# Ledger of designs, part 94: designed miniproteins, single chains

Each design is a single chain, and the fold is of that chain. pLDDT is the mean over its residues in the fold that is shown.

## One batch from the design tools (miniprotein)

Design m3276
Fold by ESMFold2-Fast:
Structure m3276 (fold): chain A 99 residues (1-99)
Amino acid sequence: GEKNKKALELLKEAAKLVLEAARLLLKASTDKDVILEAIGLILRAIGILLEVDRSKEFNKALAEEIIELAKRILELTTDPEAKALAEKAIELAQEALSL
């Protein structure tokens, strides 16, 4: 249906934004523990993006995982661009959950 199509579009965009936010976190990081966590966040974001890209049906669990990754990036980053991308990813994933 139209709601499912819109939810998948929002989820795919949110996954792309959280991946870019995680990449910016890695680029800005000088602390070893933050670097290792950023690499883990990037790998998880890539996994979600691939899963969303292969999906024909909206998956609530993927939307919730995007929100969790974005919230973790917000806790770790001082980069205003990474913060804006993570906040937008949360917004889009929450919109998808509301459909």
Scores: mean pLDDT 87

Design m3277
Fold by ESMFold2-Fast:
Order: C-alpha cells, then sequence, then structure tokens
Structure m3277 (fold): chain A 89 residues (1-89)
C-alpha cells in the first residue's frame, strides 16, 4: 500500500514551517542518487519523477492544495525513500 498517511503528515509538517525553496533539478538529483545507491538505472529518473508528480498531485488534491511545488515533490520523495529503506533487511 502506498504510504498516503505518511505523505500527508510530511506535507502538513513541511507547510507548517518556512522552508527554503527547492529546485526541480535538486529533486531530480535526489532521485538519481537514490537509484544509483540501489543499483538501478539512472535512465529511470524521468519515470520516477512522473510517478512522484502523480502521487503528490493526488495527495495535494486530497488536502485541498491548488498547486504542487518542488518542495512538495522533494518531501514526498523523502517519504517514499524512507519507506523503501524500512523494507530493506
Amino acid sequence: MLPLDRVEEALRAMRATPQPPVSLEEVEEAIREFLRENNEDESYVPQVLETLKGLTEQVARHLGLPEVTNNDLYVVFQVLREVSLENLK
């Protein structure tokens, strides 16, 4: 199951405090580093980014947010990365 509850909590926490602006390039680089660390092909960055955007837009819509920001994408990616690490032995 997708960690929708954890994503919602992370987005609320992020938006409750002033955060430095995150660029799209920083999000893409974080995804690339994660793929590399997991011996996955870096060519999957665009596919992962599109999946991340879709999930983030779904959660943002559920929370009544009009627009998705790069900060939202970064936070959602961090939650997914943490869940992935928790599933490792």
Scores: mean pLDDT 75

Design m3278
Fold by ESMFold2-Fast:
Structure m3278 (fold): chain A 61 residues (1-61)
Amino acid sequence: SAMEEQVEAMKEILDHLARHASPAAVRAYADDALATAKRKKYPEELFEELEAHVRAVLERV
């Protein structure tokens, strides 16, 4: 689905930013990604998947 593809894209962008950008940039993108998922009413399981990935990435930066 388009929402599943978007979550995978967001996760890939987060991984890329964690490797190549500042911690501030990672946090800013994470905040925007989660806000977008909430605003667009993503299914609970997709939101939880994104949130778990965000948490794991932010733990590393």
Scores: mean pLDDT 87

Design m3279
Fold by ESMFold2-Fast:
Structure m3279 (fold): chain A 77 residues (1-77)
Amino acid sequence: MEKAKQLEDEMKKLKEEARKAVEAGDTKKAIELAQQMLEKAKQLADVLKSLGQDEEAQKVLKEATDEARRIVKEALE
C-alpha cells in the first residue's frame, strides 16, 4: 500500500514539473518528464494488478498515457 501511494505522489510531482517545462518552452525536458511519469504509472498499474485491482490499473495507465500525449502535444506547439 505504501509503495502505491509513493508512486502516485511521484507521478503528481512529475506531472507538475512537466507542465512547468511546457510553460517555460523546454520541449525536451517536458517530453522526458512525461516519459518518466508514464513509467511510474506502469509501475503503479503493476502494483494494482498484483492486488487484484485490474480496473484501477487500466484506468491509471489510460489516464497517464492520455496526459503524457497531451503534454508532448502542448510542448511541440
Scores: mean pLDDT 83

Design m3280
Fold by ESMFold2-Fast:
Structure m3280 (fold): chain A 86 residues (1-86)
Amino acid sequence: SEREELKENLRRGIEQAEADLARLKALIPAPSEAFRAAAAELEAAIAEAREVLANPEASVEELKEAGRRLVEAGRKLGEAAAPELA
């Protein structure tokens, strides 16, 4: 139950992160180095989260850690995007 809830939360988190990344890339056609670095970090976090989600043996702790990293990378992307959208 908890494990299936965490998997569903991680899947939704990945979808949201991919949507946010695509939207911000479209809004910022000439990105700063800071934005490019944050986008690359989020892309890496998405890839890691997908690997954890695809692993049938992934622990509850691994699912939580992947979700935490995804949220943190998304936050950093938002911070890097803010000056570009002002």
Scores: mean pLDDT 89

Design m3281
Fold by ESMFold2-Fast:
Structure m3281 (fold): chain A 55 residues (1-55)
Amino acid sequence: AEELDAERAREAAAGAREVAALLGSPTAQKHADEAVRAAEEGDGRGAGEGADRLG
């Protein structure tokens, strides 16, 4: 569960980064960069908490 949550967070962050690059928006890039950083730090609270509520 925790490992899958981290993987999902990483995938979502990577997707956001790609979208931000396509948009060429500095604001979107900043937001995506922050999401990637949180995923790299293993912030399972933000990602895992949401998943637990759905299940």
Scores: mean pLDDT 64

Design m3282
Fold by ESMFold2-Fast:
Structure m3282 (fold): chain A 79 residues (1-79)
Amino acid sequence: SMEEVEELLKEFEKKVEEILEKARKTGDISAAVSEANKLLGEFWEKLSSLKPSKEELEKAKAKVEEIVREFQLELEKLK
């Protein structure tokens, strides 16, 4: 359902924020990118298990693109 997709997106966004906090503490941008890529793979696997509708999938893609863009911009500020 849309609610389950939105909840999964919120969890993903929160975990991306945790990766950014860790990167700020350690300065390890490479580790942050690796962790984020792994998290993104896990997100798509979980989303797939929900058997989303085409509309739910498109909404999820748009939100993920937004979160990933913000993540990249924040990493750029660290170095």
Scores: mean pLDDT 85

Design m3283
Fold by ESMFold2-Fast:
Structure m3283 (fold): chain A 72 residues (1-72)
Amino acid sequence: DMMEIGVRMAATPLYADKIVEELPGKLTREQAQQIANVVSTDPNPSDETLERLAKKLGLPVSTVREAARIIQ
């Protein structure tokens, strides 16, 4: 909902920056923000969730999984 979106927006940029620093050239900041947003909601997302996110972002599942691990 709108309140939860606001909280995620406050935290997401910090995690997105960390992901981009650890994986330079592997993804955009916008893609990193979407990954951070998902992990902020569920710190241990299922393989299905990561696969769907990877397909949506046009990234390898391995990259999405690695990014999620960086911010766990």
Scores: mean pLDDT 75

Design m3284
Fold by ESMFold2-Fast:
Structure m3284 (fold): chain A 76 residues (1-76)
Amino acid sequence: PMQQFLDNLRAAQDSLSEEQRSQEGLDLLRNFFEATPDVRSKLSGQYSQIRSLYLNLGSNIMDDFNRLRRLNRLRS
């Protein structure tokens, strides 16, 4: 699941305008985090890779990622 998420994110980055890439990346991130609690836990361990990819897509998406990480900690 993680590898498919990363592959989809890279494909979106290559195909869209900067604004569209940022929106697509945000939607992929939200859907990935909302899939299951164990998926959120695994993504937490991969923070650096996800951060690097989303920095290339644009700004503000990191705020949503950090919010989801905070919620994951509270739920655990």
Scores: mean pLDDT 53

Design m3285
Fold by ESMFold2-Fast:
Structure m3285 (fold): chain A 95 residues (1-95)
Amino acid sequence: DEEERRLREEAEREAERAREEAFKQGVDKIASLEGEDAGKLAEEALRLLEEGRKYAPQASKLAGQLSDRARDVLKETVLQAGEREDELRREAEER
């Protein structure tokens, strides 16, 4: 169905934008808690995760340099971004 395909593509673009915004908010929160250097580490870890699974070990190593609190914020950021993407896709499919 051509219309369903177009709605799905629009939902994917909205999901991508929502993911970028959630990541920015997570990085800003980590920077406010642990300082700019921690924020930069979190930003680079998230960037590597977006590049692909082959970079997951490198992203994990960078995240490992963060405090337990900053690492928890990073995990929460990834989970919230995923939940928001799923919500946007579901809304597009239902309406």
Scores: mean pLDDT 76

Design m3286
Fold by ESMFold2-Fast:
Structure m3286 (fold): chain A 81 residues (1-81)
Amino acid sequence: LSPEEIAEFREAAGRLSRARLMYLVAAALIALRQGLLSEEEAQTILDIVESHLSEEEVEEARRLAETKSIEEILEELRARE
């Protein structure tokens, strides 16, 4: 993630629905586990997205990452539009 990509993502995250933000948290956690994101990249995404969510919503998003596949999370992200 470049500083420009982080800035664009931060701007975009403020405009997303809470449901979409929760699924982005789940996607980032799954991508980290699969080696698709570095720990630093995942933490950057999580810091931005979780700042828009309640503690309860963050816990639910983490539960989604434990119980769903990346394919299911990506399908939900598309369906929420």
Scores: mean pLDDT 77

Design m3287
Fold by ESMFold2-Fast:
Structure m3287 (fold): chain A 80 residues (1-80)
Amino acid sequence: SKEEEIDLEVRYALAVMQLALARKMRERGIPFTEEDIRLLEQALRDLEEVLEKHKDWPPEFQARIREDIEEARRLLEEAR
């Protein structure tokens, strides 16, 4: 549905923004709070769902999402 497509696009955009924020925080040496970790875990789940549902997307877009997933996992491991 159109609503489902919009929801997925919004969740993808928010996940990318959350990942970018987490990256910037680490670059600046700002410790992650428990809330930051939860938001990043949610971003990871949303990125994985986007990749799962869009297996028909061009390979370059899939590669970018996989890179974002790897970065999110790395940031979470560093926060633990």
Scores: mean pLDDT 82

Design m3288
Fold by ESMFold2-Fast:
Structure m3288 (fold): chain A 75 residues (1-75)
Amino acid sequence: NADFEKAAELARQAAELMGEPSLAENLVKTIERAKDDEFDLGVAVVAIATSLVAAKNEGNEEAARLFQEALDALS
């Protein structure tokens, strides 16, 4: 059962740890939209996965962990 509220909070925290408040706001809105549409769920998964890769590339292991937990909350 997908936990959209948990996913949004985890993705927000991860993006804030990366110093990207605009990304945090955009990810929350994308995940909230995913509650109403299966297509938007796919968009949210791709957006979080892309942010996870960016966090890993920056060496921000804590942000990467939170993005992974956000993905797990949506599965």
Scores: mean pLDDT 85

Design m3289
Fold by ESMFold2-Fast:
Structure m3289 (fold): chain A 92 residues (1-92)
Amino acid sequence: SKDKMIELMKAKAKEMEAIEDEEEYLQRAERASEKLKKAMDALEELGITEEVEEAAREGVLYAQASEKKGKAMAGVREGLGEWLQELLKKLK
């Protein structure tokens, strides 16, 4: 769902911003990236709609905004980028 994906992106960005410990930050980023990928894969199996595409675009924007926190957040962004590439293949 669009709302759920947007909530997930916002929650993860806020959670990452609150973490000051580098080791915990990296562990959280890895778990967030894996969970996000699984959620996106599940949505793709159920069928990609215009609302899901909009949610994916917003998710990329939130990931980019959080990139100032460094490489941990870039990992989440990369996962979103891969999913968007798969989405583009489906639209052809």
Scores: mean pLDDT 54

Design m3290
Fold by ESMFold2-Fast:
Structure m3290 (fold): chain A 100 residues (1-100)
Amino acid sequence: SKMEELKKLGEEFIKLGEEAIKAIEEGNYEKARELIERGIEVHKKIKELAPEETELIKTMEDLLLALHIARDSKDPRVRKTAIEIARRLLKKVRELIEKL
């Protein structure tokens, strides 16, 4: 069903986000790039499947932005703040998926 597919895509997105944060914290920015790119593709599929899920879509978009900032920032303080924001947004994505 549409709901089962949406939940599966959401769970995939959460896993990619967790792995991307870990890759950034380990200094593996190439792995983080690949994981973020896969997250963008999952986000696109969710937007096409369930455009009505506006809060979920926006929270995922904000998370992807935070991950990009954390990956690309040369300032360790900016990187740390972006990771903290990414962790909070990832938690919100989990809560929104659980409500589906």
Scores: mean pLDDT 91

Design m3291
Fold by ESMFold2-Fast:
Structure m3291 (fold): chain A 89 residues (1-89)
Amino acid sequence: MLPSIEEVERLLEEMIKAIEEETNLTLRQMLAIAMISEIYTTFRMHGIEMSERIERLIKEISENLDNKEKLVEIARELRGETVRALREA
């Protein structure tokens, strides 16, 4: 069964919280990569094309894995854009 938009929104929120609360750099980077993987899976499962904005935000996460403040900021924007794309489909 396809997850609801509300379930996706909640999952991404919990993943961002885990990233924000993680003090170990390696574990935080692994959590960020897991979030990227979850977003790709979500778009694939819903059959929705990923926008250039979302692709850019994913790239920005990969480029900021060692900067917690930027990583959390980008992750929050990516969650918002992902939820918006699901609601507009």
Scores: mean pLDDT 85

Design m3292
Fold by ESMFold2-Fast:
Structure m3292 (fold): chain A 85 residues (1-85)
Amino acid sequence: MEAELEAEWEAYREQMGLTPEMEAEARALAARLRKELEENPDDIELLERVIAEVAALMAAGRVTPELVAVGNEALKRLAELREEE
């Protein structure tokens, strides 16, 4: 499954026509969002905001694998917090 997902992401990048500039901006954004999550790992509102920002970029066709990874990390953390009640 994971190897198939990697191949899908390579195809996605090519199909979306992501430029090096867009990838650099997305990488910088992913790093900033990761730092926010690291500083406030239990902030549900922040987690929801990060997920929303990644989803908006995905809808605009400007998401990168790094941004999707950050969004997935936020989703996983949000699920863990909800599981702990």
Scores: mean pLDDT 73

Design m3293
Fold by ESMFold2-Fast:
Structure m3293 (fold): chain A 92 residues (1-92)
Amino acid sequence: MEVPERIKELFKKYDEDGDGYLDEKEIRKFIEDLGLTKDDDAVNTLILKLLEADKDRDGKLDLEEFGELLKDIKEEDILKALKEKILKEAAK
């Protein structure tokens, strides 16, 4: 309830091994799917948030940290980008 249902669904989609955390590989794939591979302010903000969350080299994001991260990026833009990505994959 504290994290929106849409964010929970996104988290589960990228949590490929189902361990309840997103590691660096899973986060990178998420960023790529959003088209945030370009060097811009949104990417820089996300990287800074990841560095704050990652207090050690094995840094992982749980559901609450993931939801807080996305709050700064606009959840609706993220969901729209992922939906269009999924539709392109399905149409292929």
Scores: mean pLDDT 62

Design m3294
Fold by ESMFold2-Fast:
Structure m3294 (fold): chain A 95 residues (1-95)
Amino acid sequence: MEELREEAIKEAEKNSIDGSGKTFVELAIAAIEDDLEKLREILSKFRPDGKELTEEQLRAVAEALRRQVRADIEENPDKTNELLRKIIEEVEKKK
């Protein structure tokens, strides 16, 4: 699992000079793993102090991100999306 996360992040870094792709992939992985603490941590880096999302809002964001990732995998298969698909498979095996 960790190796898949690392490869997906590295692949996103290659494709995005401004780091936005890396941030999206990190958010996508946190959403796929249902890791609300990681999702909060990543999002807090881009929000003003004291404006953290509630747990309900984080769950809604995670669900929206999971839907977006599944759509992107189906419509635009690339190496990053291929790695995200593998992460989904590994998470589903662990449940």
Scores: mean pLDDT 74

Design m3295
Fold by ESMFold2-Fast:
Structure m3295 (fold): chain A 82 residues (1-82)
Amino acid sequence: MRKKVEEALEVIRESITSPRERLPALDERARAHAPALEERIDDPEVREELRRLAEEHFKRVLELRPGEEEEIEHARKVIEEL
């Protein structure tokens, strides 16, 4: 599970990183959550928070960069596998 968490967090960061100059608050929030989520991945509440965080970031990215749908769909699949 630890590797899947790292992969999911990396995909979330990557999906928000390309528009990061336009999403500094969400980028900072994702970085702040990453260590806590990584430490407690066996907790179902942590997995739910990870999914919630991902959906929030994906929605914001699509608002600013509609062309990122393919990248976001990949990120969603990684999160779903948790």
Scores: mean pLDDT 56

Design m3296
Fold by ESMFold2-Fast:
Structure m3296 (fold): chain A 120 residues (1-120)
Amino acid sequence: SIEELKEEIKKLAEETKKEIDKIYEETAPKLSPEEQELLQQAVDSVKKSIDDITDKALNEEPLSKIEELIKETLEKIEEAAKLAEKRGYFELAEALRRVKEVVERFGKKILELHEEIKKL
């Protein structure tokens, strides 16, 4: 049912945010205070984007709008990772790449679930 698919979307968003929190918890002890602040800011921004993507999917907004928001989120994480690498913050950059992989998997699954809702 549509309701069951929407519950799966909500569950996926919560599990994804928890996975991102685990990346922060594992990485933060290895980082300087400045790097910890940068990682926290990136994590907070990404979690907000996950909520925005989830909201658009739950409101059955057009696929193109959801795809665009996913793409923008991934591009922002990539930019943050490149800036970290430029500063020599290699462990921060690796953590940001791990967050990007989590968001990419989330985006693919959200688009699949959104497509299934539209078939009902």
Scores: mean pLDDT 90

Design m3297
Fold by ESMFold2-Fast:
Structure m3297 (fold): chain A 68 residues (1-68)
Amino acid sequence: GPVIVLVAGGDEEDARRAADLIERLAGVPATGIALGVSLEEAIALGRQLAAETGNTVVVVTREDFERG
C-alpha cells in the first residue's frame, strides 16, 4: 500500500521532499505530512495512523535532510 511520511518539525517543502525521496527509493506511492510537533509526538501519531490505516508510516525529522 502507499507509504505515509511524517516530518516532525518540518514544513510543507520538507514533507514534499521526504515523500518524493521515499517514492523514488521504494517504488510505491508516498504521501508527506509536515507536523509542527516533537519527534516523540510524531512517532506516537505515526503508530496510531499505521494501526488505523494499515499503511506503512515513516517518521523523519528536518535534521535528517541536512546530513550530507
Scores: mean pLDDT 79

Design m3298
Fold by ESMFold2-Fast:
Structure m3298 (fold): chain A 60 residues (1-60)
Amino acid sequence: MITPEFAERYLELERKVRRGEASDIEEGMLLIMRGVLKSIFANEGREFDRAELERVAASK
């Protein structure tokens, strides 16, 4: 299950990477978090859905 906190942290890190403000470590963290999210979605029989993450983050 994806928590609102995890979804928010992922989206925040993604935005930082897109703005070119992320370090190499933060870029690596984004890739790891994306892999974890893909695994969670797959275990629930779903494809990775970024819009779902935004909905989950907004439920905070």
Scores: mean pLDDT 80

Design m3299
Fold by ESMFold2-Fast:
Structure m3299 (fold): chain A 96 residues (1-96)
Amino acid sequence: SMKPPIYELTIFIKHSGTVEQAVAFALAIEKELKKLPDLVDVRVAVYPSGEIRITVYTETEAGAEEAKRLIEEQAAKDPNTVSIEEGESRVVSYPE
């Protein structure tokens, strides 16, 4: 039997703040994403370059779109957000 699909969304945020500001911002987004009912997992990485990578795994495509809207809303409120780029959307078997 096939496992149900998991929807993967990756968002890249270019941040002009300090590393501490970027980490605080990324953790704030993670906290809000964890309130989503269809959330399976969320992974956040902050790079010394000021790039933030957020990968969200949801049970539904609608959940992925809600996660994207939440990330975009949080980024719009952050004065240090330079740009947002969406990675390739995938349907995956992860996490198990």
Scores: mean pLDDT 84

Design m3300
Fold by ESMFold2-Fast:
Structure m3300 (fold): chain A 72 residues (1-72)
Amino acid sequence: MAKELAERAFREGMRAVEEGVLSPQEMAELLRQSAEDLIELAKKRGADEKEMKEVEEKAEALREAARRIEEA
């Protein structure tokens, strides 16, 4: 579910930042780019309107995780 995805993305992103792999800004940008890539891949796969709505919800969850990482 989108809520679980947001929580996992936030936790994994914060772990990468704490480990020194990426800065909070870099991690947030990566998550936003991943959200865009997810939408583009769904379109390439011929996703229906309902499937696109679910993908957009997941993309928004990733953007929410990015915002929280930048604030942390």
Scores: mean pLDDT 81

Design m3301
Fold by ESMFold2-Fast:
Structure m3301 (fold): chain A 75 residues (1-75)
Amino acid sequence: MEEKRKIILELHNYHLEKVQELEKKPVTDELRKAIDELHKLANEAIEKIMTSSVEEAKKILQEFKRKADEILEKV
């Protein structure tokens, strides 16, 4: 339980950091879609982490970070 809480906290912090980085850019439809996509990915990742093993949760966190970075690269 404690390890999964740490993983979820790291995911929340990464998500918040990426949203804040996007919010520094000019407000466009592409920016809004990117923020919405990040929220969706974060929620889906957290739900998967809650039902996974600690090892699988770490993989889900890494996959979330990778996808989040890809979203920022496109904006």
Scores: mean pLDDT 83

Design m3302
Fold by ESMFold2-Fast:
Structure m3302 (fold): chain A 99 residues (1-99)
Amino acid sequence: SARQAAIDGIVESFKEILKLSGTYSDAEIDKIGQELRDLLLADDYDGAIALLKKIKESSDEFVKKVLDGLINMIEAKSSLDMMEGVLRLAVAVMKTVER
């Protein structure tokens, strides 16, 4: 469905942010990504926020701000397409700074 495609885009971009941060193993990233995907598919937004807050605790300053933005968008009931767009922009910024 279009909703599943948007959730997949959010999860893929989120996984790429975690990979670019260098803090997590590939296995941890896959597990975290699957947990976020399952929560979003179930409309468990409180669970998604709790997961993002946990990941935020061990993140660098830039990733913390990106996750704060995503949490705020979930709380504001923003569209999944807007969330995906913001995460894709964060990925582009991280790749630009990684010279």
Scores: mean pLDDT 85

Design m3303
Fold by ESMFold2-Fast:
Structure m3303 (fold): chain A 89 residues (1-89)
Amino acid sequence: SEDTLREFEAELDEIVKEVEKAEAQGSSPEDIQKLAFEKLDELVRRMRERRGPGALILAVEMHKLMLKDMVVTSDLIRFMKQDLLDMIA
């Protein structure tokens, strides 16, 4: 639904903001990656609880796997957000 998509976008925006805050505070790349993974896992859990679209949940999980071997930055999370939103447009 439109409300589900708005909620998803808002939740992704919050993850971006938390990663930006961690970067501004000088957190290590390892700590930033752990934070991003924790927040994405929380998002997946919330989406499952509200019975969100399975394809969208899978897309988040796939993007999370892509981040595993990358240096996680707020720019990379913003790219992931835009990519996920483009997939559902």
Scores: mean pLDDT 84

Design m3304
Fold by ESMFold2-Fast:
Structure m3304 (fold): chain A 88 residues (1-88)
Amino acid sequence: AEELIEEAVEKIKEAAPELSEETLEQIRKMLEAVAEAARTEDREAAETIGAIAVKEISKLLKEAGVSEEAVKRVSEVFREFARRLIEE
Protein backbone atom coordinates (compact mmCIF):
# COMPACT_ATOMS: atom_id res chain seq x y z
CA ALA A 1 0.00 0.00 0.00
CA GLU A 2 2.88 2.43 0.71
CA GLU A 3 3.99 2.15 -2.94
CA LEU A 4 0.42 2.84 -4.14
CA ILE A 5 0.13 5.82 -1.76
CA GLU A 6 3.45 7.34 -2.96
CA GLU A 7 2.43 6.82 -6.62
CA ALA A 8 -0.97 8.48 -6.01
CA VAL A 9 0.61 11.46 -4.18
CA GLU A 10 3.09 11.97 -7.05
CA LYS A 11 0.30 11.84 -9.66
CA ILE A 12 -1.80 14.31 -7.61
CA LYS A 13 1.25 16.63 -7.40
CA GLU A 14 1.57 16.44 -11.22
CA ALA A 15 -2.18 17.07 -11.74
CA ALA A 16 -2.27 20.05 -9.30
CA PRO A 17 1.29 21.48 -8.93
CA GLU A 18 -0.16 24.59 -7.21
CA LEU A 19 -1.02 22.54 -4.09
CA SER A 20 0.99 23.34 -0.96
CA GLU A 21 3.11 20.64 0.71
CA GLU A 22 0.77 20.91 3.72
CA THR A 23 -2.31 20.13 1.58
CA LEU A 24 -0.45 17.22 -0.10
CA GLU A 25 0.37 15.83 3.37
CA GLN A 26 -3.35 16.01 4.33
CA ILE A 27 -4.23 14.14 1.13
CA ARG A 28 -1.52 11.53 1.89
CA LYS A 29 -3.06 10.94 5.34
CA MET A 30 -6.49 10.44 3.75
CA LEU A 31 -5.04 7.89 1.31
CA GLU A 32 -3.36 6.10 4.25
CA ALA A 33 -6.70 6.02 6.14
CA VAL A 34 -8.48 4.50 3.10
CA ALA A 35 -5.73 1.86 2.70
CA GLU A 36 -5.96 0.95 6.43
CA ALA A 37 -9.79 0.74 6.24
CA ALA A 38 -9.52 -1.58 3.22
CA ARG A 39 -7.44 -4.00 5.36
CA THR A 40 -9.00 -3.74 8.84
CA GLU A 41 -12.69 -2.83 8.32
CA ASP A 42 -15.51 -4.69 6.63
CA ARG A 43 -16.21 -3.80 2.98
CA GLU A 44 -19.21 -1.54 3.75
CA ALA A 45 -17.21 0.52 6.28
CA ALA A 46 -14.19 0.73 3.92
CA GLU A 47 -16.41 1.93 1.03
CA THR A 48 -17.97 4.57 3.32
CA ILE A 49 -14.54 5.83 4.45
CA GLY A 50 -13.41 5.94 0.80
CA ALA A 51 -16.46 8.00 -0.22
CA ILE A 52 -15.84 10.46 2.64
CA ALA A 53 -12.16 10.79 1.61
CA VAL A 54 -13.11 11.59 -2.03
CA LYS A 55 -15.52 14.30 -0.79
CA GLU A 56 -12.94 15.80 1.63
CA ILE A 57 -10.16 15.80 -1.00
CA SER A 58 -12.45 17.53 -3.53
CA LYS A 59 -13.38 20.13 -0.86
CA LEU A 60 -9.70 20.80 -0.02
CA LEU A 61 -8.83 21.25 -3.71
CA LYS A 62 -11.74 23.65 -4.33
CA GLU A 63 -10.87 25.67 -1.19
CA ALA A 64 -7.23 25.86 -2.43
CA GLY A 65 -8.51 27.41 -5.71
CA VAL A 66 -7.50 24.45 -7.89
CA SER A 67 -9.06 24.42 -11.38
CA GLU A 68 -12.09 22.20 -12.12
CA GLU A 69 -9.97 20.23 -14.62
CA ALA A 70 -7.27 19.58 -11.98
CA VAL A 71 -9.93 18.54 -9.41
CA LYS A 72 -11.21 16.01 -11.98
CA ARG A 73 -7.68 14.65 -12.59
CA VAL A 74 -7.02 14.29 -8.84
CA SER A 75 -10.37 12.49 -8.39
CA GLU A 76 -9.39 10.07 -11.20
CA VAL A 77 -6.04 9.38 -9.47
CA PHE A 78 -7.92 8.63 -6.22
CA ARG A 79 -10.38 6.28 -7.99
CA GLU A 80 -7.50 4.37 -9.61
CA PHE A 81 -5.79 4.14 -6.18
CA ALA A 82 -8.98 2.67 -4.64
CA ARG A 83 -9.40 0.23 -7.58
CA ARG A 84 -5.83 -1.07 -7.17
CA LEU A 85 -6.34 -1.52 -3.39
CA ILE A 86 -9.41 -3.72 -4.09
CA GLU A 87 -7.51 -5.76 -6.74
CA GLU A 88 -4.52 -6.18 -4.39
Scores: mean pLDDT 75

Design m3305
Fold by ESMFold2-Fast:
Structure m3305 (fold): chain A 77 residues (1-77)
Amino acid sequence: EAVEAGRLAQEVVDIAKTKGPKEALLFAAKRLGIEVDENASLDEIIATLEAAKPTLTVGQRNVADAAILSARLAEAA
């Protein structure tokens, strides 16, 4: 579980760099079993992941945090 979560967190970072932050957020949500509307705004997807974090394991939260951080950094750039 922890090893798989670390792999997923790295994949999320790579997707954010190659395809963009929204694709990274959608990928993370799908792999964490969190239902999000793919047509939702970036902020809405971030809010959904943040709301789900208390229900996640430590490793799964790291995946969610990687996606959220990547999206926020892209918006700041």
Scores: mean pLDDT 78

Design m3306
Fold by ESMFold2-Fast:
Structure m3306 (fold): chain A 116 residues (1-116)
Amino acid sequence: MADVLKKRIADELKKRGVSDEEAERRATLLVDALEKAGLLNRITVLTPELFDAIVEVLANSKDVQLAVDKIVAALTVFVKKYPLQLPPKEVIDEFVEALKNSKSPEEAEEKVKSLK
């Protein structure tokens, strides 16, 4: 499962213009962080919109570790708030905006906690 997710993220990063070496490095950093946080199974069931937002943040970030930490922080709060059922599209869109517009892991957590 983890290897499949690494490949999927790396392939999407390459489509967004990230080099092969950087795409694999970034995908590995994110998936390893998600595994340590216990989020691996949950990220594989995310909507296309959530997955695309995560990949976009990872592709466009100059500070890869900060991007990874921000994604993990946002998803940790999100899955605690919606453990059994995904929220409506409007809430998913607000989560995507919170993730893209946050400058730090702490800001991402606060914005996601404020959803509804």
Scores: mean pLDDT 79

Design m3307
Fold by ESMFold2-Fast:
Structure m3307 (fold): chain A 68 residues (1-68)
Amino acid sequence: SMARARSTAAGFVALLRREAENPRSSLEQVEAGAAALLATFRADYPDHPELVAELEAELRRIVAERRA
């Protein structure tokens, strides 16, 4: 369902933000985590390309903030 997909995307964003805020996590680990979460979401919700794009943009933003 759309509601479940949105809830899952929000959970993935929260999970990556926690990883990015952990000083013991390397940038490489945060980048790998973002890629893994996006791949999982694409596999589980192939019929929601709009949510995939929204999730990808948000995960990219978190990675960019960690690089800065």
Scores: mean pLDDT 88

Design m3308
Fold by ESMFold2-Fast:
Structure m3308 (fold): chain A 72 residues (1-72)
Amino acid sequence: MSEDEVSQLVAEIIRAVLAGDSPEKVRELAEKLKEKNPNVTDEDVERIVSAAEAGNVDEVTRYALKAAKKAL
């Protein structure tokens, strides 16, 4: 795992929410983030997905960056 891969996944999660992609797509990207960093928990994934379901881009960004910080 590299910082670049983590940054790419965070950007893809944010882009998916901005594009109005399904929460399932956001979950797939968050699960990939967990696969790249074992320090990311199921709770971190659920927080990202829950924020995406609420349409709260700021919260999605916040939780995705917090999860990514565990990898850095």
Scores: mean pLDDT 78

Design m3309
Fold by ESMFold2-Fast:
Structure m3309 (fold): chain A 73 residues (1-73)
Amino acid sequence: STGELLLKAYDAVKAGDFETAIKALEELLKKKLTYGDAVITRDIRKLAQEAGNEELVKLAEELIEKAMKEAGL
């Protein structure tokens, strides 16, 4: 489930477990995404920005772009 991976990534970023967060976002990039997935990923991007983790910010931005394209937006 994309929702389970998004929650895993969100919780991992909040906990400072960046390795787990990166892995979860990379798995999400291999899946079909929805507009709702883009909305949640924006919150993950904000947490990644606040944590100063540029790799997580970039992965979150790639997920948002993919999800928006797959939603036809």
Scores: mean pLDDT 87

